# Designed miniproteins, single chains: the designs that were tried, part 2

Each design is a single chain, and the fold is of that chain. pLDDT is the mean over its residues in the fold that is shown.

## One batch from the design tools (miniprotein)

Design m40
Fold by ESMFold2-Fast:
Structure m40 (fold): chain A 62 residues (1-62)
Amino acid sequence: SEAEEELRRAREELEELAKLPNTPEVLEREMELGVREVEAAVRLTVARREAERELRRLLEEL
């Protein structure tokens, strides 16, 4: 899914930034990527719960 890919990419970029010196620019990018990681994880959770509710509705209509 798109959310899973975004989460993976954010984590990979954070790992690369961890190899760089702790400059204000690097720390700012790490904060931005941290927010994106949380947002992607929330989107993934919401998508899974919505899929479960839709499956439940389809089963109840049978």
Scores: mean pLDDT 80

Design m41
Fold by ESMFold2-Fast:
Structure m41 (fold): chain A 64 residues (1-64)
Amino acid sequence: KKELEEREKILEEEPDEVAKLILEAEKALEKGDLETAAEHALKALSFTREVKREDVLAGLKSLL
């Protein structure tokens, strides 16, 4: 449970980290690199439990 607590602290102390991961995913999508975009999006999801992985993947496909 220490891992979950640490993830929540990262979101509170460094909220910009999630924003950075989202920006990296968007840049990868602009280059057409779906694999890299998906990896960054999944990392961003690992900082939050409210967002479903399938929702993020559907969003990435829509952006393409």
Scores: mean pLDDT 63

Design m42
Fold by ESMFold2-Fast:
Structure m42 (fold): chain A 46 residues (1-46)
Amino acid sequence: MEEEIQRLGDEVRRLLDEAFEAYKKGDFEKASEITRRATRLALEGA
């Protein structure tokens, strides 16, 4: 369980990093889209 959660966390973290970069560049639409994907992935792991 923890190993699987760790892998999902790594993927979510990568997506959030990408969303944060888009947010910093003012690309809020892209940031929002990536954040939604990260949220979906996190919910699947729960």
Scores: mean pLDDT 76

Design m43
Fold by ESMFold2-Fast:
Structure m43 (fold): chain A 72 residues (1-72)
Amino acid sequence: MSKEELEIEVEAAMSVIAAAVLLTSLRQQGGDEEKIKEAEELIREAAEAERELDREKVEETKKRVKELLKEL
């Protein structure tokens, strides 16, 4: 594994963890069903980006995590 591939994998894994934390928080609040669904989709997309080692998808996922966090 190259350093570049490892960096992509780590960032993608961090996005999965962040999305999972947001999902847990939304469920605990009895929150918006649409936001819960968005967080679930975000976990799936981040996991796919990790498997594919797709830098562009990782960056998009990181942006969506930040956007969802701002809406909380």
Scores: mean pLDDT 79

Design m44
Fold by ESMFold2-Fast:
Structure m44 (fold): chain A 64 residues (1-64)
Amino acid sequence: AAAGEARAAAVGDRNLPYVKTVNEAIKLLEKEGKTVDLDELAHISRLAAEGKTPEEIVKEILKK
């Protein structure tokens, strides 16, 4: 079978360069009392892949 078409980096990729940024953003969201769901996690991962800082990611998630 074939999987892995471009931009669909799944939650399973733990060794990606932005993993540290994702983890820091999740910690900041938890500190703010925000529950991180799978949809939120996908959004966080995308923002981290775009080069956003953890603080910018948290701001974007909470801004909604």
Scores: mean pLDDT 70

Design m45
Fold by ESMFold2-Fast:
Structure m45 (fold): chain A 58 residues (1-58)
Amino acid sequence: DLLEQFREAVENGDAKRAAELIKEILIKHPEETDELLAEAGRLLNENPELAAQVAKYL
């Protein structure tokens, strides 16, 4: 599950991997976009520094 892998990347502070997973989900699984946006919103609220690093890799 790509969303679960995204959560693991976030937990590990792996901004590059998290960004790669965002791109993969948006391209191959657009039906998961709403769930992905919810997870990204939580990341921004809980860890804005990591969210900024993820955005740089997008």
Scores: mean pLDDT 82

Design m46
Fold by ESMFold2-Fast:
Structure m46 (fold): chain A 65 residues (1-65)
Amino acid sequence: MDAKKYYEKGLELYKEKKYEEAAKYYALALEIDPSYKEAWLKLAEVYEKLKKYEDAEKARKLAEL
């Protein structure tokens, strides 16, 4: 499975409100492609839903690189 497929699976899980599982798949996409800006932004959104605000801020910073 490539970065895009992990990202798409994360989006499906996010739509189902399975936020921890969505974060896992966004993280897997980023292990394959750390420059995947959209995956960093979605990971930040998921961390906000999970009230992990420090992790969300770190992910947003990485999306800006």
Scores: mean pLDDT 84

Design m47
Fold by ESMFold2-Fast:
Structure m47 (fold): chain A 60 residues (1-60)
Amino acid sequence: SVEEELQKGAKAFSAGNYDEAAEHFRKAAEIARQEGNDELAKQYEFLSKVAEALKAKADA
């Protein structure tokens, strides 16, 4: 479910595991899109990109 993926993403993000967080937020976006919620899907895709950017900064 979207809620389950968001919870996993938030937990990973809080732990500093940004790559894992990005993956879960991306899955949440995919589920939201399948449910016809394009606006929420875009928001979750944005969260995934934020996590990816933080990982890139940490790995630089």
Scores: mean pLDDT 83

Design m48
Fold by ESMFold2-Fast:
Structure m48 (fold): chain A 80 residues (1-80)
Amino acid sequence: SLDDPEALARENARDLILDGKSKVPITGGLAGRVNREIARLAERLGLPVPEMKYGSNGMDAAAALRAAGVTREDIEAAEA
């Protein structure tokens, strides 16, 4: 929600990684936050940080983590 933009970014990063979908359109400032969250999760999980090109919404980066076998449990552990 707007009351917690970091929680919204974490939720959308999780949805993109696990399901390839987001709950809301990922544009503007949310795209930047989602990209940073995906990078943070990759670092915490010991995975290569995906290259995030200018103007991307995190979909390619999320697909890379999904292809690496990242699970919901991995994301929950990395968020703790």
Scores: mean pLDDT 73

Design m49
Fold by ESMFold2-Fast:
Structure m49 (fold): chain A 67 residues (1-67)
Amino acid sequence: FTPEELKGLAVFGRVLNDALLDQGLPPEEALHRAREEVIKLGEQGKISPEGVEAALRAADNALAALR
C-alpha cells in the first residue's frame, strides 16, 4: 500500500470502528456508512483519490464476504 492508500484505509477503519463499537450497527450497515463517509471526505479533498479507491475496495470486499 502507498502512504495515500494507507491514509484512506485508516480513515475508513476509524469510521467503521465507531459504527460497529460505538453505535452498535450491524456489519453491513456499518460498512455502508463508512463507505459513504470516505466518499464525502474524498469529495472535500480530505482524502486523496488513491485513498478513497483503497477504502472502497476494502469495503466492497468485506460486503461481498458477508453475502
Scores: mean pLDDT 80

Design m50
Fold by ESMFold2-Fast:
Structure m50 (fold): chain A 81 residues (1-81)
Amino acid sequence: ANPVAEALARGIEAWARGLASGALSEADVATWRDSLVASLSRLPPERARALLEAARAVLEARGASETALAMVDEIEAALGL
């Protein structure tokens, strides 16, 4: 188990639930996503890709929402992966 990928997956799931419930705005989620993208962009591309693949696998295994999975896709696209 990758504890960093598990933490990232839990964060994405929580933000996706907040967005879906209206507890968080799209602007709040975008601010968090942009900060995460900036942090991941400092890693070698192979490490960023492996971390996002591991986080996606954790989300899928936990039955995460389509919104959460779409957020992983948006992060990958923002990183050029």
Scores: mean pLDDT 83

Design m51
Fold by ESMFold2-Fast:
Structure m51 (fold): chain A 55 residues (1-55)
Amino acid sequence: SMEELLDKLVEQLREAEKKGDYASMIEAIRKEFGTEVTQLVQDRILAEEKAALAG
């Protein structure tokens, strides 16, 4: 499903960020899945960060 894909991509992106490879991973996602999926991944990360700050 799309949700399972987004969960997996978010996890991969967070692991890449820990290694300093965030930009490379974003470009890899964009190349394989397109700009829409890339935006959904980034939106989910932003939503999770906002939730953590709110409580």
Scores: mean pLDDT 83

Design m52
Fold by ESMFold2-Fast:
Structure m52 (fold): chain A 72 residues (1-72)
Amino acid sequence: EEERIRALAERILADAKAVGADYVVTFHETKEEAERLAQAILEVDPDVASAEVREVKSGDKTLYATRITLKP
């Protein structure tokens, strides 16, 4: 699980940097998954300014958003 989350974090950051994104948002079904990704993002790249987890309602479904902000 930790290896999988780290690989996902590395891919998200690589893709974001490739397109010149200032921030990325990912959606997760569980708060735990969103928080683990936020932690992995902060560990993988010191150029990450912040990683925040928020609860989001989408119709009848509750999702958790991880917002990742990159340093310029």
Scores: mean pLDDT 79

Design m53
Fold by ESMFold2-Fast:
Structure m53 (fold): chain A 63 residues (1-63)
Amino acid sequence: SLLEQLEKALREVAKLVNSPEEKRQEALEKLRKIAEEALKSEDEETRNYAKFVLELVDLLEKS
């Protein structure tokens, strides 16, 4: 499911928090793409989670 893909991608980003910026940015880009797809979901819970994830991605990319 899109929720499982989002959770997996977010967990991958979390593993890279202390990694070189380049690797972290690549993981953030992937997470952003999955979250953008999840925003199109019929499921409100999935869309709300995707919105939260996109805000996190924006915050982390700002760093």
Scores: mean pLDDT 79

Design m54
Fold by ESMFold2-Fast:
Structure m54 (fold): chain A 70 residues (1-70)
Amino acid sequence: MLAEILDLMATDPAAARARIDAIVAANTDAAFAPEARRLADLLFELMELYVRSEEEARRRAAELERELRE
């Protein structure tokens, strides 16, 4: 999931954003729609920052993935 989105960020950021939006929307109730949008915005911006540093982006993505998994 996360690695897939990071790959899209490098090749097609618009598709990456659409993927993030879809995943967040699918995992949140309609009542949380505004929060889902904010979360998607934040995730997209974080991934944009990560992609600016190829090696660093991969390392940080792995760390976030572990934290989200718990």
Scores: mean pLDDT 71

Design m55
Fold by ESMFold2-Fast:
Structure m55 (fold): chain A 59 residues (1-59)
Amino acid sequence: MSPEEKAVELAQKAVEAAEAGDIEKAERYLRQAKELAGTSPRALAAIAEAEKVIKEAKE
């Protein structure tokens, strides 16, 4: 799996964790996704969506 594909997978796991109410786990996956995303538009878009879901889950 390429780094950008793994970043997308981790961002998706962050969304799933946030939807389950596990904010700590969601933030951990998001951090890992950001480390692997580089300049990939697909990975950066997935990360932006995960950040939005985590922010909404905290409210």
Scores: mean pLDDT 82

Design m56
Fold by ESMFold2-Fast:
Parts: sequence; structure tokens; C-alpha cells
Structure m56 (fold): chain A 75 residues (1-75)
Amino acid sequence: AEALLAEGEAAFAAGDYERAAALYEKALELDPLNERAWRNLAEAYEKLGDYLKATSYSMRAMAAAIEKENPELRF
């Protein structure tokens, strides 16, 4: 998961936002509570001009952060 996130960040830095988004999505399949991956995915879609997906993934990043800090709120 972390390796995919790092590879995605490298792709994002290179301007390959489609590849970055795909790598972040794979990282999230392995770790769906990774707030950083959700946030980076939102930013990648913003760069691609998909503002609806960017907003949706940004909201998921917030939800993941809340669940990580307050596991009791999951149940």
C-alpha cells in the first residue's frame, strides 16, 4: 500500500495525473482508511478537471481521518 502511494506521488510530481490516480486507487484497495491516499486521489482528479470526483474523494479523506482518530464512531 505505502509503495503504491509513493509511486503515485512520483507520477503526480511528473504530471502524470491519470497514472497517479490509478496508483492511489490501488493503494486504497489495500488500505481504505489511508487518508493521505484519498486526499492525493482527490487532488489528482482536480488536476484532471473532474471536480465532482475530486470533491467526493476529499469527503472520503475526511471520513477516513475521523474513523482513524475515533474508531468507536465506526460502530
Scores: mean pLDDT 78

Design m57
Fold by ESMFold2-Fast:
Structure m57 (fold): chain A 55 residues (1-55)
Amino acid sequence: MEELEKAIKEVKEFIDKGISPEEGVLYVNELDEKFDPETRKKIAEYYAELLKKKK
């Protein structure tokens, strides 16, 4: 869970720096490769929700 919280924080900071949604997806995919399937799913869900709120 601590790794998930760190990943979510990094994704938020990454997007806040003005990175495009496409670049954010690539960044999340790189993080997903480092984590277990459950954590990867939660990271993907978080990014999808964040993207919906942005659009």
Scores: mean pLDDT 64

Design m58
Fold by ESMFold2-Fast:
Structure m58 (fold): chain A 66 residues (1-66)
Amino acid sequence: MVIEIETTLPVSQLIGLVLRLMGIPGVRATIVGENTIRIETTLSDEEFQRLVEELNAIPGIKAKVL
């Protein structure tokens, strides 16, 4: 499943977010724009929905399911 994240975070915070995401088994994060990250996952539907909810709870982040 795929999530696209749009963020207003500074580059340092963006790098920190990518590193945290890459620490999750079954998650691959790629920077596709200046403030846009694409996440590809092999997570279960339940774990995927929780990840989307957790991301949307972070101020300055909008997560969209593709």
Scores: mean pLDDT 78

Design m59
Fold by ESMFold2-Fast:
Structure m59 (fold): chain A 59 residues (1-59)
Amino acid sequence: SGTDRFLAELRAYLERFVSPEEAERIVAELRELAKTDPVAAIRRGAEIVAELEARARAA
């Protein structure tokens, strides 16, 4: 599904900022959210990416 592709790409991208274990935890939480609200899962994923990118730029 489109959601599965999004989450796989997100996991790979998150591993640039966090441990593989933390990336898997984040993706697992978003996968659970996507069962009820896939749009909210995509939005939450984008928010997490923006927060991690902002922290990396501030460092």
Scores: mean pLDDT 85

Design m60
Fold by ESMFold2-Fast:
Structure m60 (fold): chain A 62 residues (1-62)
Amino acid sequence: MVEELKEELKRLAEELPEKREEAENAIKFADQLAAQGHDQAAEQVLKEEKEYLEEALRKKKE
């Protein structure tokens, strides 16, 4: 699950280069949370970033 979310964030960052640093930071933060055993929090961070990037992409396309 987490790995699939990371791949989706990387793909969205390719569509939104201006958001690439935010996506990379979210992935790093999620990795830190997972390393500490907070797997649910890590997944939540990635899901929220994905929703944010998807919203930004929709706004850009309209």
Scores: mean pLDDT 80

Design m61
Fold by ESMFold2-Fast:
Structure m61 (fold): chain A 68 residues (1-68)
Amino acid sequence: MEEKKKKVEELIKKAREALQNGDADTAIRYAEEALKLDPENKEAHRILGAAYLLKGRVDEAVRWAEKA
């Protein structure tokens, strides 16, 4: 359980760093990987919303933001 939480935190950190660098694709990949481990992770949902918005995919961004 604790190791799984640590891995989710690491993935979220990497996804946030990717967003800070303007790399939406990398942010999406790390956030999706975090959701495979923790499907209800609100931070991952927020990151996906922001990343899809950065790519101009408004419909996807809204869908993820509603889950955050």
Scores: mean pLDDT 81

Design m62
Fold by ESMFold2-Fast:
Structure m62 (fold): chain A 68 residues (1-68)
Amino acid sequence: MEERLRKESEAALLQAHMAILERYKLEPTEKDVERLERLAELYEELGEEELAEEARERLEEAREKLEE
Protein backbone atom coordinates (compact mmCIF):
# COMPACT_ATOMS: atom_id res chain seq x y z
CA MET A 1 0.00 0.00 0.00
CA GLU A 2 2.87 2.43 0.67
CA GLU A 3 4.05 2.41 -2.97
CA ARG A 4 0.48 2.84 -4.25
CA LEU A 5 -0.15 5.75 -1.88
CA ARG A 6 3.08 7.41 -3.02
CA LYS A 7 2.05 7.05 -6.67
CA GLU A 8 -1.43 8.41 -5.93
CA SER A 9 0.06 11.39 -4.07
CA GLU A 10 2.59 12.07 -6.83
CA ALA A 11 -0.14 11.86 -9.50
CA ALA A 12 -2.39 14.22 -7.51
CA LEU A 13 0.36 16.83 -7.20
CA LEU A 14 1.28 16.58 -10.89
CA GLN A 15 -2.38 16.80 -11.90
CA ALA A 16 -2.87 19.90 -9.73
CA HIS A 17 0.15 21.57 -11.34
CA MET A 18 -1.10 20.79 -14.86
CA ALA A 19 -4.64 21.95 -14.00
CA ILE A 20 -3.22 25.33 -12.94
CA LEU A 21 -1.33 25.64 -16.24
CA GLU A 22 -4.48 24.87 -18.25
CA ARG A 23 -6.69 27.16 -16.16
CA TYR A 24 -4.37 30.14 -16.67
CA LYS A 25 -3.30 29.09 -20.18
CA LEU A 26 0.37 29.24 -19.28
CA GLU A 27 2.93 28.12 -21.85
CA PRO A 28 4.20 24.58 -21.16
CA THR A 29 7.92 23.98 -20.59
CA GLU A 30 10.07 20.90 -21.21
CA LYS A 31 9.65 20.09 -17.51
CA ASP A 32 5.87 20.17 -17.97
CA VAL A 33 6.22 17.61 -20.79
CA GLU A 34 8.20 15.41 -18.38
CA ARG A 35 5.51 15.92 -15.72
CA LEU A 36 2.78 14.86 -18.16
CA GLU A 37 4.78 11.79 -19.22
CA ARG A 38 5.19 10.84 -15.54
CA LEU A 39 1.51 11.55 -14.82
CA ALA A 40 0.32 9.32 -17.68
CA GLU A 41 2.68 6.55 -16.50
CA LEU A 42 1.41 6.84 -12.92
CA TYR A 43 -2.25 6.70 -13.98
CA GLU A 44 -1.55 3.62 -16.14
CA GLU A 45 0.10 1.91 -13.15
CA LEU A 46 -2.86 2.85 -10.94
CA GLY A 47 -5.39 1.52 -13.49
CA GLU A 48 -6.94 4.95 -14.01
CA GLU A 49 -7.58 4.56 -17.76
CA GLU A 50 -9.64 7.74 -18.24
CA LEU A 51 -7.12 9.91 -16.37
CA ALA A 52 -4.21 8.29 -18.23
CA GLU A 53 -5.89 9.09 -21.57
CA GLU A 54 -6.47 12.71 -20.48
CA ALA A 55 -2.82 13.03 -19.45
CA ARG A 56 -1.67 11.66 -22.83
CA GLU A 57 -3.86 14.19 -24.66
CA ARG A 58 -2.33 17.02 -22.59
CA LEU A 59 1.13 15.62 -23.34
CA GLU A 60 0.50 15.71 -27.10
CA GLU A 61 -0.76 19.31 -26.87
CA ALA A 62 2.27 20.35 -24.81
CA ARG A 63 4.68 18.73 -27.27
CA GLU A 64 2.94 20.44 -30.19
CA LYS A 65 3.30 23.85 -28.50
CA LEU A 66 7.02 23.18 -27.95
CA GLU A 67 7.27 22.00 -31.59
CA GLU A 68 8.64 18.61 -30.51
Scores: mean pLDDT 78

Design m63
Fold by ESMFold2-Fast:
Structure m63 (fold): chain A 70 residues (1-70)
Amino acid sequence: SRAEGIVAAAERILEIASKLLPPEVVEEMRRAVEEGVRAGEPLQGVNRMMSILEEADPEALERIAAEMNG
């Protein structure tokens, strides 16, 4: 399903982020996704996760995007 696909993509991003970012940032990202899913808005949760990632480390965002596409 679409929601399952969105959550799976978010889990993959969090897995890669856990190797690149401080645990505190990864926890904030994970919480954003969990809050979105709980509210019935998984896409909004993922968008918030991506905003946290970009604000924390824009270079890590580029590396994660490259790994997701390669």
Scores: mean pLDDT 84

Design m64
Fold by ESMFold2-Fast:
Formats: C-alpha cells, structure tokens, sequence
Structure m64 (fold): chain A 81 residues (1-81)
C-alpha cells in the first residue's frame, strides 16, 4: 500500500534506477527498454518505494497484455502527439 508520496530521486539515484530497470526490461524483451525504464522509474520512483518499481516490472513479465498497455501509455507520455 501507498500511504504517502516518496521523495523524488536525486539525478544519480534516478540514473542508477533507470539503468537497472532498462537491463530488466531488455531481459523481458521490451521493444523500447530505455524510454520504458525512464517512464517506469518516474511513475513509481517519485511516489512509491523502490520495491514497487521492481514488483510492477515482474507483473508485466507475467502479463503481456498489461505490459503492452503500459508501453502504450508510456510512449504517449514520452513521445508527444
């Protein structure tokens, strides 16, 4: 559960988290691992614990439809219309 907002990551912590998530996304076969990792870290890293980011990634690994929906939502945020 989320009871309060998590403090924003420092630039260094954000880059480390992005690198970690990008590697995991590549292992899962995500088509665009870098923008996916940046968006996932931004979405969960700013308002949730680090464990939430990893948990979400593992959920996506088990549900291809959920992964595809999240990738579409993420691309809409990082590739403006």
Amino acid sequence: GVTEPRPALTPQQRQEAVNFVEQKARELGVAHPQPFAQALVEHYGNYYSQVKTTDALEHFAQDPALLAAFERDILSRYVPS
Scores: mean pLDDT 60

Design m65
Fold by ESMFold2-Fast:
Structure m65 (fold): chain A 92 residues (1-92)
Amino acid sequence: MDKKLEEIAKLLGVSKSTLRKLVEQIKNMNEEEKLELIDKSDEKTRILLLILMVILGEDSKLISYIIKRLSDEDRRKALEILREINEKVGEL
């Protein structure tokens, strides 16, 4: 899984260390804490959170909550990144 994490980090423009810490943080959060994190995040961070929550297989309720808070342009950007991750990594 480490090699896939490296490729995802490159596509997201973050370090592997930053991505690993964020993944670990999200996995240890309850639903309420995840919603609060989304609310406190800027638009750029919300795009990153959407991509990570899709990759991690998080609840559709959380994914919908982020999508509702993104502009049409930012939603398109997130979908393009997800498409590129799927193309380069081969699975989500």
Scores: mean pLDDT 77

Design m66
Fold by ESMFold2-Fast:
Structure m66 (fold): chain A 56 residues (1-56)
Amino acid sequence: MSKTQLLLEAEVHEGFALMQEYLSKKETDEEEKKKLSERAKEHKKQSEELLEEVKK
């Protein structure tokens, strides 16, 4: 995969992380809030890993 493709995938995951985190803050259901927060953390981690791969 090209560095450009890795960067684009990292940006997509970062966008999902921000969206899920925002929704988590607005959610009043405790179970749903936890799921959204966990999804946000997962996407943020994937974005960070892809950005580290781009730097190599």
Scores: mean pLDDT 81

Design m67
Fold by ESMFold2-Fast:
Structure m67 (fold): chain A 65 residues (1-65)
Amino acid sequence: MKKAEELVREVSEGLENPRDTSLEEAGKRLIEEVRKKGKEMGDPELTKKAVEIVKKNYEKEKTTG
């Protein structure tokens, strides 16, 4: 469980976005990078949970904090 959040954090820290790309674009990019990393790890359950975390965080930010 915690590992999915760690994966998201690690990918987020490694992802360089050009000058505050929009939240929508940033969320999309982060989801793709998380999927890529998760696939490399060969853990579909971890990948799925990590993607859900990104989607939830992005969804919160697009409407409210």
Scores: mean pLDDT 70

Design m69
Fold by ESMFold2-Fast:
Structure m69 (fold): chain A 84 residues (1-84)
Amino acid sequence: AEELYKEGLKAGEAGDFEKALKLFEEAAKLGDKEISAQAYHNAAGAYFELGDLEKAKEYLEKELSLDPNNEISRAALEQIEKQL
């Protein structure tokens, strides 16, 4: 799971957001709560870069279901909701 997450980060850094999203989805399915929350956070970022604000919101909500005290992700969600 952690290796899939790291591969997703590399794909995102290369601008291959489609590959990054697939890797983050697998990391979230196989990982513990921490890896799943990190994978959802980065998936939301990838969707934001692609202009898919509805998916970015969905994945931030998934992250916050696992890590409800993440103030940075809460602020990001509120900013996206203002644009929807």
Scores: mean pLDDT 82

Design m70
Fold by ESMFold2-Fast:
Structure m70 (fold): chain A 55 residues (1-55)
Amino acid sequence: NEEFIEELLKRAKELKEKAKELKEKGDELGALEHEGIAALLEAFANYLKKKLEKE
């Protein structure tokens, strides 16, 4: 499951970069949406990492 965790973190990074672009274009709502999804992906990845360490 390490590969899946890495994929989640990679996608979160891409969403954060997209959010920066949207902020520069004045799309604050679009930026907020992308930041929110990125935060959820990071939280899920952290949950899976902790679970993997205990197994």
Scores: mean pLDDT 83

Design m71
Fold by ESMFold2-Fast:
Structure m71 (fold): chain A 76 residues (1-76)
Amino acid sequence: MSKEELRRKAAVYLAAGNILYAAAQISKDPEERKRDLEGAIELYEKAAQYFEESGDTEGAQLAREKAVEARKELEK
């Protein structure tokens, strides 16, 4: 993949992670919330990897920080 394609892929994964993270915040079901948080973590980690491969160190850091936030919520 080109660096441009990797960066677009990273952005898509980051957006998808944000959607699941937001869904977890409004979920009434503890099991649904857990699944959404686990999904958000996986998507944020993939986003971080693709940002890093594209040379976007700042994007990778942002995605990793979001994964850490989601993990902290999952541990509660």
Scores: mean pLDDT 86

Design m72
Fold by ESMFold2-Fast:
Structure m72 (fold): chain A 72 residues (1-72)
Amino acid sequence: SMEKEEKIKEADELYEKGLEAFKEGKLDEAEEHLKKALEIYKEVLGENHPKVIETEIELGVVQLEKAVSRVK
């Protein structure tokens, strides 16, 4: 489905934006982009898809860095 393919492309772009924001130390922006990508990937691909799992791992890393940064 073209609609499904367009949603995946949007999620891929959000994922890339999330990773770029994370590299720049923009943790809140990274979390926002990765959460949006995760919602789309889950909706289109299902919870057990590798893209969903990978996005959940990256989101977890960002959330951990945010928690650690509060005590620095």
Scores: mean pLDDT 87

Design m73
Fold by ESMFold2-Fast:
Structure m73 (fold): chain A 94 residues (1-94)
Amino acid sequence: SKIEEYYKKAKEAIEEFAKEYAKVGSKEEAEKIRKELLALLDKIYNGSVEEAKEAYEKLTKLADEAAAKANNGEVVSAAEQAKGYAKELVEEKE
């Protein structure tokens, strides 16, 4: 299923984001952001189309804010990948 594939890829990108963020910032902050991003991804995966769209908007805002604070190319790249796969997941559910 494309839905399952995009969910797995988004999850992997969030894990990579947290790993790279922990290298340049607080490990505690990285874990907090990781948990929040994964919770939002789960809402996208399990929710209605409307719930998925709302969770995606929150996921993009959180990822963008965290990436801006990190000021690191690997963190930015992982954040963009996570947002991209989450968007594909929302679109596939429509």
Scores: mean pLDDT 88

Design m74
Fold by ESMFold2-Fast:
Structure m74 (fold): chain A 66 residues (1-66)
Amino acid sequence: MAVIELTLEDGGKLYLRVPKEKAQEIAEKAMGKTAKDAMKLEGVENSALDNANLDATVVDVKIIEI
């Protein structure tokens, strides 16, 4: 498993738990999406929010724990 950390335009964070082999593809697709749409990407197994607005746009993406 891998975790993707998404930073939102308002400074909130969204964490996506994904299969390791799909982490790069999901990370690339999440950039510029709303937090809500990023959570719904194919291959996302679980998500966690940290002070996140679901309508805020993803402005940075970092793959962690891979």
Scores: mean pLDDT 82

Design m75
Fold by ESMFold2-Fast:
Structure m75 (fold): chain A 63 residues (1-63)
Amino acid sequence: SADLARIEELKAQLKKEYDNHELVDTIANVLKQAAINDGRPAPSLEALKAALDNAIAHEEEAK
């Protein structure tokens, strides 16, 4: 589907900005699956960046 092609393009773009490629794949797949479950369109680049930045911030706060 067009939504699946879009998420793969966004993942490739994010991997140019973020060094943790495994985290990019994990976050993108989680948000994609949530959107499918809710019947919503695939996540935007902005939503993926926000989720990645939040995940990185939580990792820096390793307790």
Scores: mean pLDDT 76

Design m76
Fold by ESMFold2-Fast:
Structure m76 (fold): chain A 93 residues (1-93)
Amino acid sequence: GALLAEARAALAAARAALAAGDLDAAIEALERALRLAEQLQKQGRLEEAEELYREVIELARELMDAAEAAGDREAVLKAIALILRAIGGLIEI
């Protein structure tokens, strides 16, 4: 449905931002993908939500590594928060 398509677009935007070294854009896109995954989970679309949580965790780990390399401590903390929130959602599935 529309939510899954929007989540996929947000993940694609996060990947593009990471490739460009745009940490702020990557954070915003991952936060959007995570919100959409949480909405899918609330709708009982557990398989789609699980897949999105796993992809958010993978990309947020890449974000954390990029942020650490850049010395951006705020971005590191935001990446950790995204990982923990996605793991929390995944545990409830």
Scores: mean pLDDT 90

Design m77
Fold by ESMFold2-Fast:
Structure m77 (fold): chain A 95 residues (1-95)
Amino acid sequence: KEKDREKGEEYLSLGNVLYKEGKYEEAIELYKKAIEYFKKAGDNKSLALALTNLGKVYFEQKKYEEAIAAYEEALKLDPNNEEARKNLEEAKAKL
């Protein structure tokens, strides 16, 4: 499952590049692929990171309910993820 983790990292990195370029729909597709590979790898910390980044893209699109769902899933996997917690509170404040 080392190759699954490596593939997840590749998709996460590509998603981050597209997110910074404002290509949100393309970033979402790559983050979803990263999520799939991290699930196969059993890497809960990387899965939480990919979910947190997916939530950030939804937040930028003003899809606050989708952002909240992604951040809540990230926190279930990594309860001490300060970034996901802060972003969750910010997204809830927008509703």
Scores: mean pLDDT 88

Design m78
Fold by ESMFold2-Fast:
Structure m78 (fold): chain A 66 residues (1-66)
Amino acid sequence: NAEDYLNKGIELAKEGKYDEAILYFVKAINLDPNYKKAYEALAEFLRSRGATDADIADLEAKVKEL
């Protein structure tokens, strides 16, 4: 389910497998487009890797919507 994909993404991020982590966060969002925690996790992860507020604006807008 979407939560399982989110948890896998978090595990991969902790292992330094950043591209795979992003893939699993995106899988969680695709499975449940209203899963607020998945957007929050992806936005926070990208921000921690140097993304600007502009780079994640769509994700932050979706979080505020949900």
Scores: mean pLDDT 83

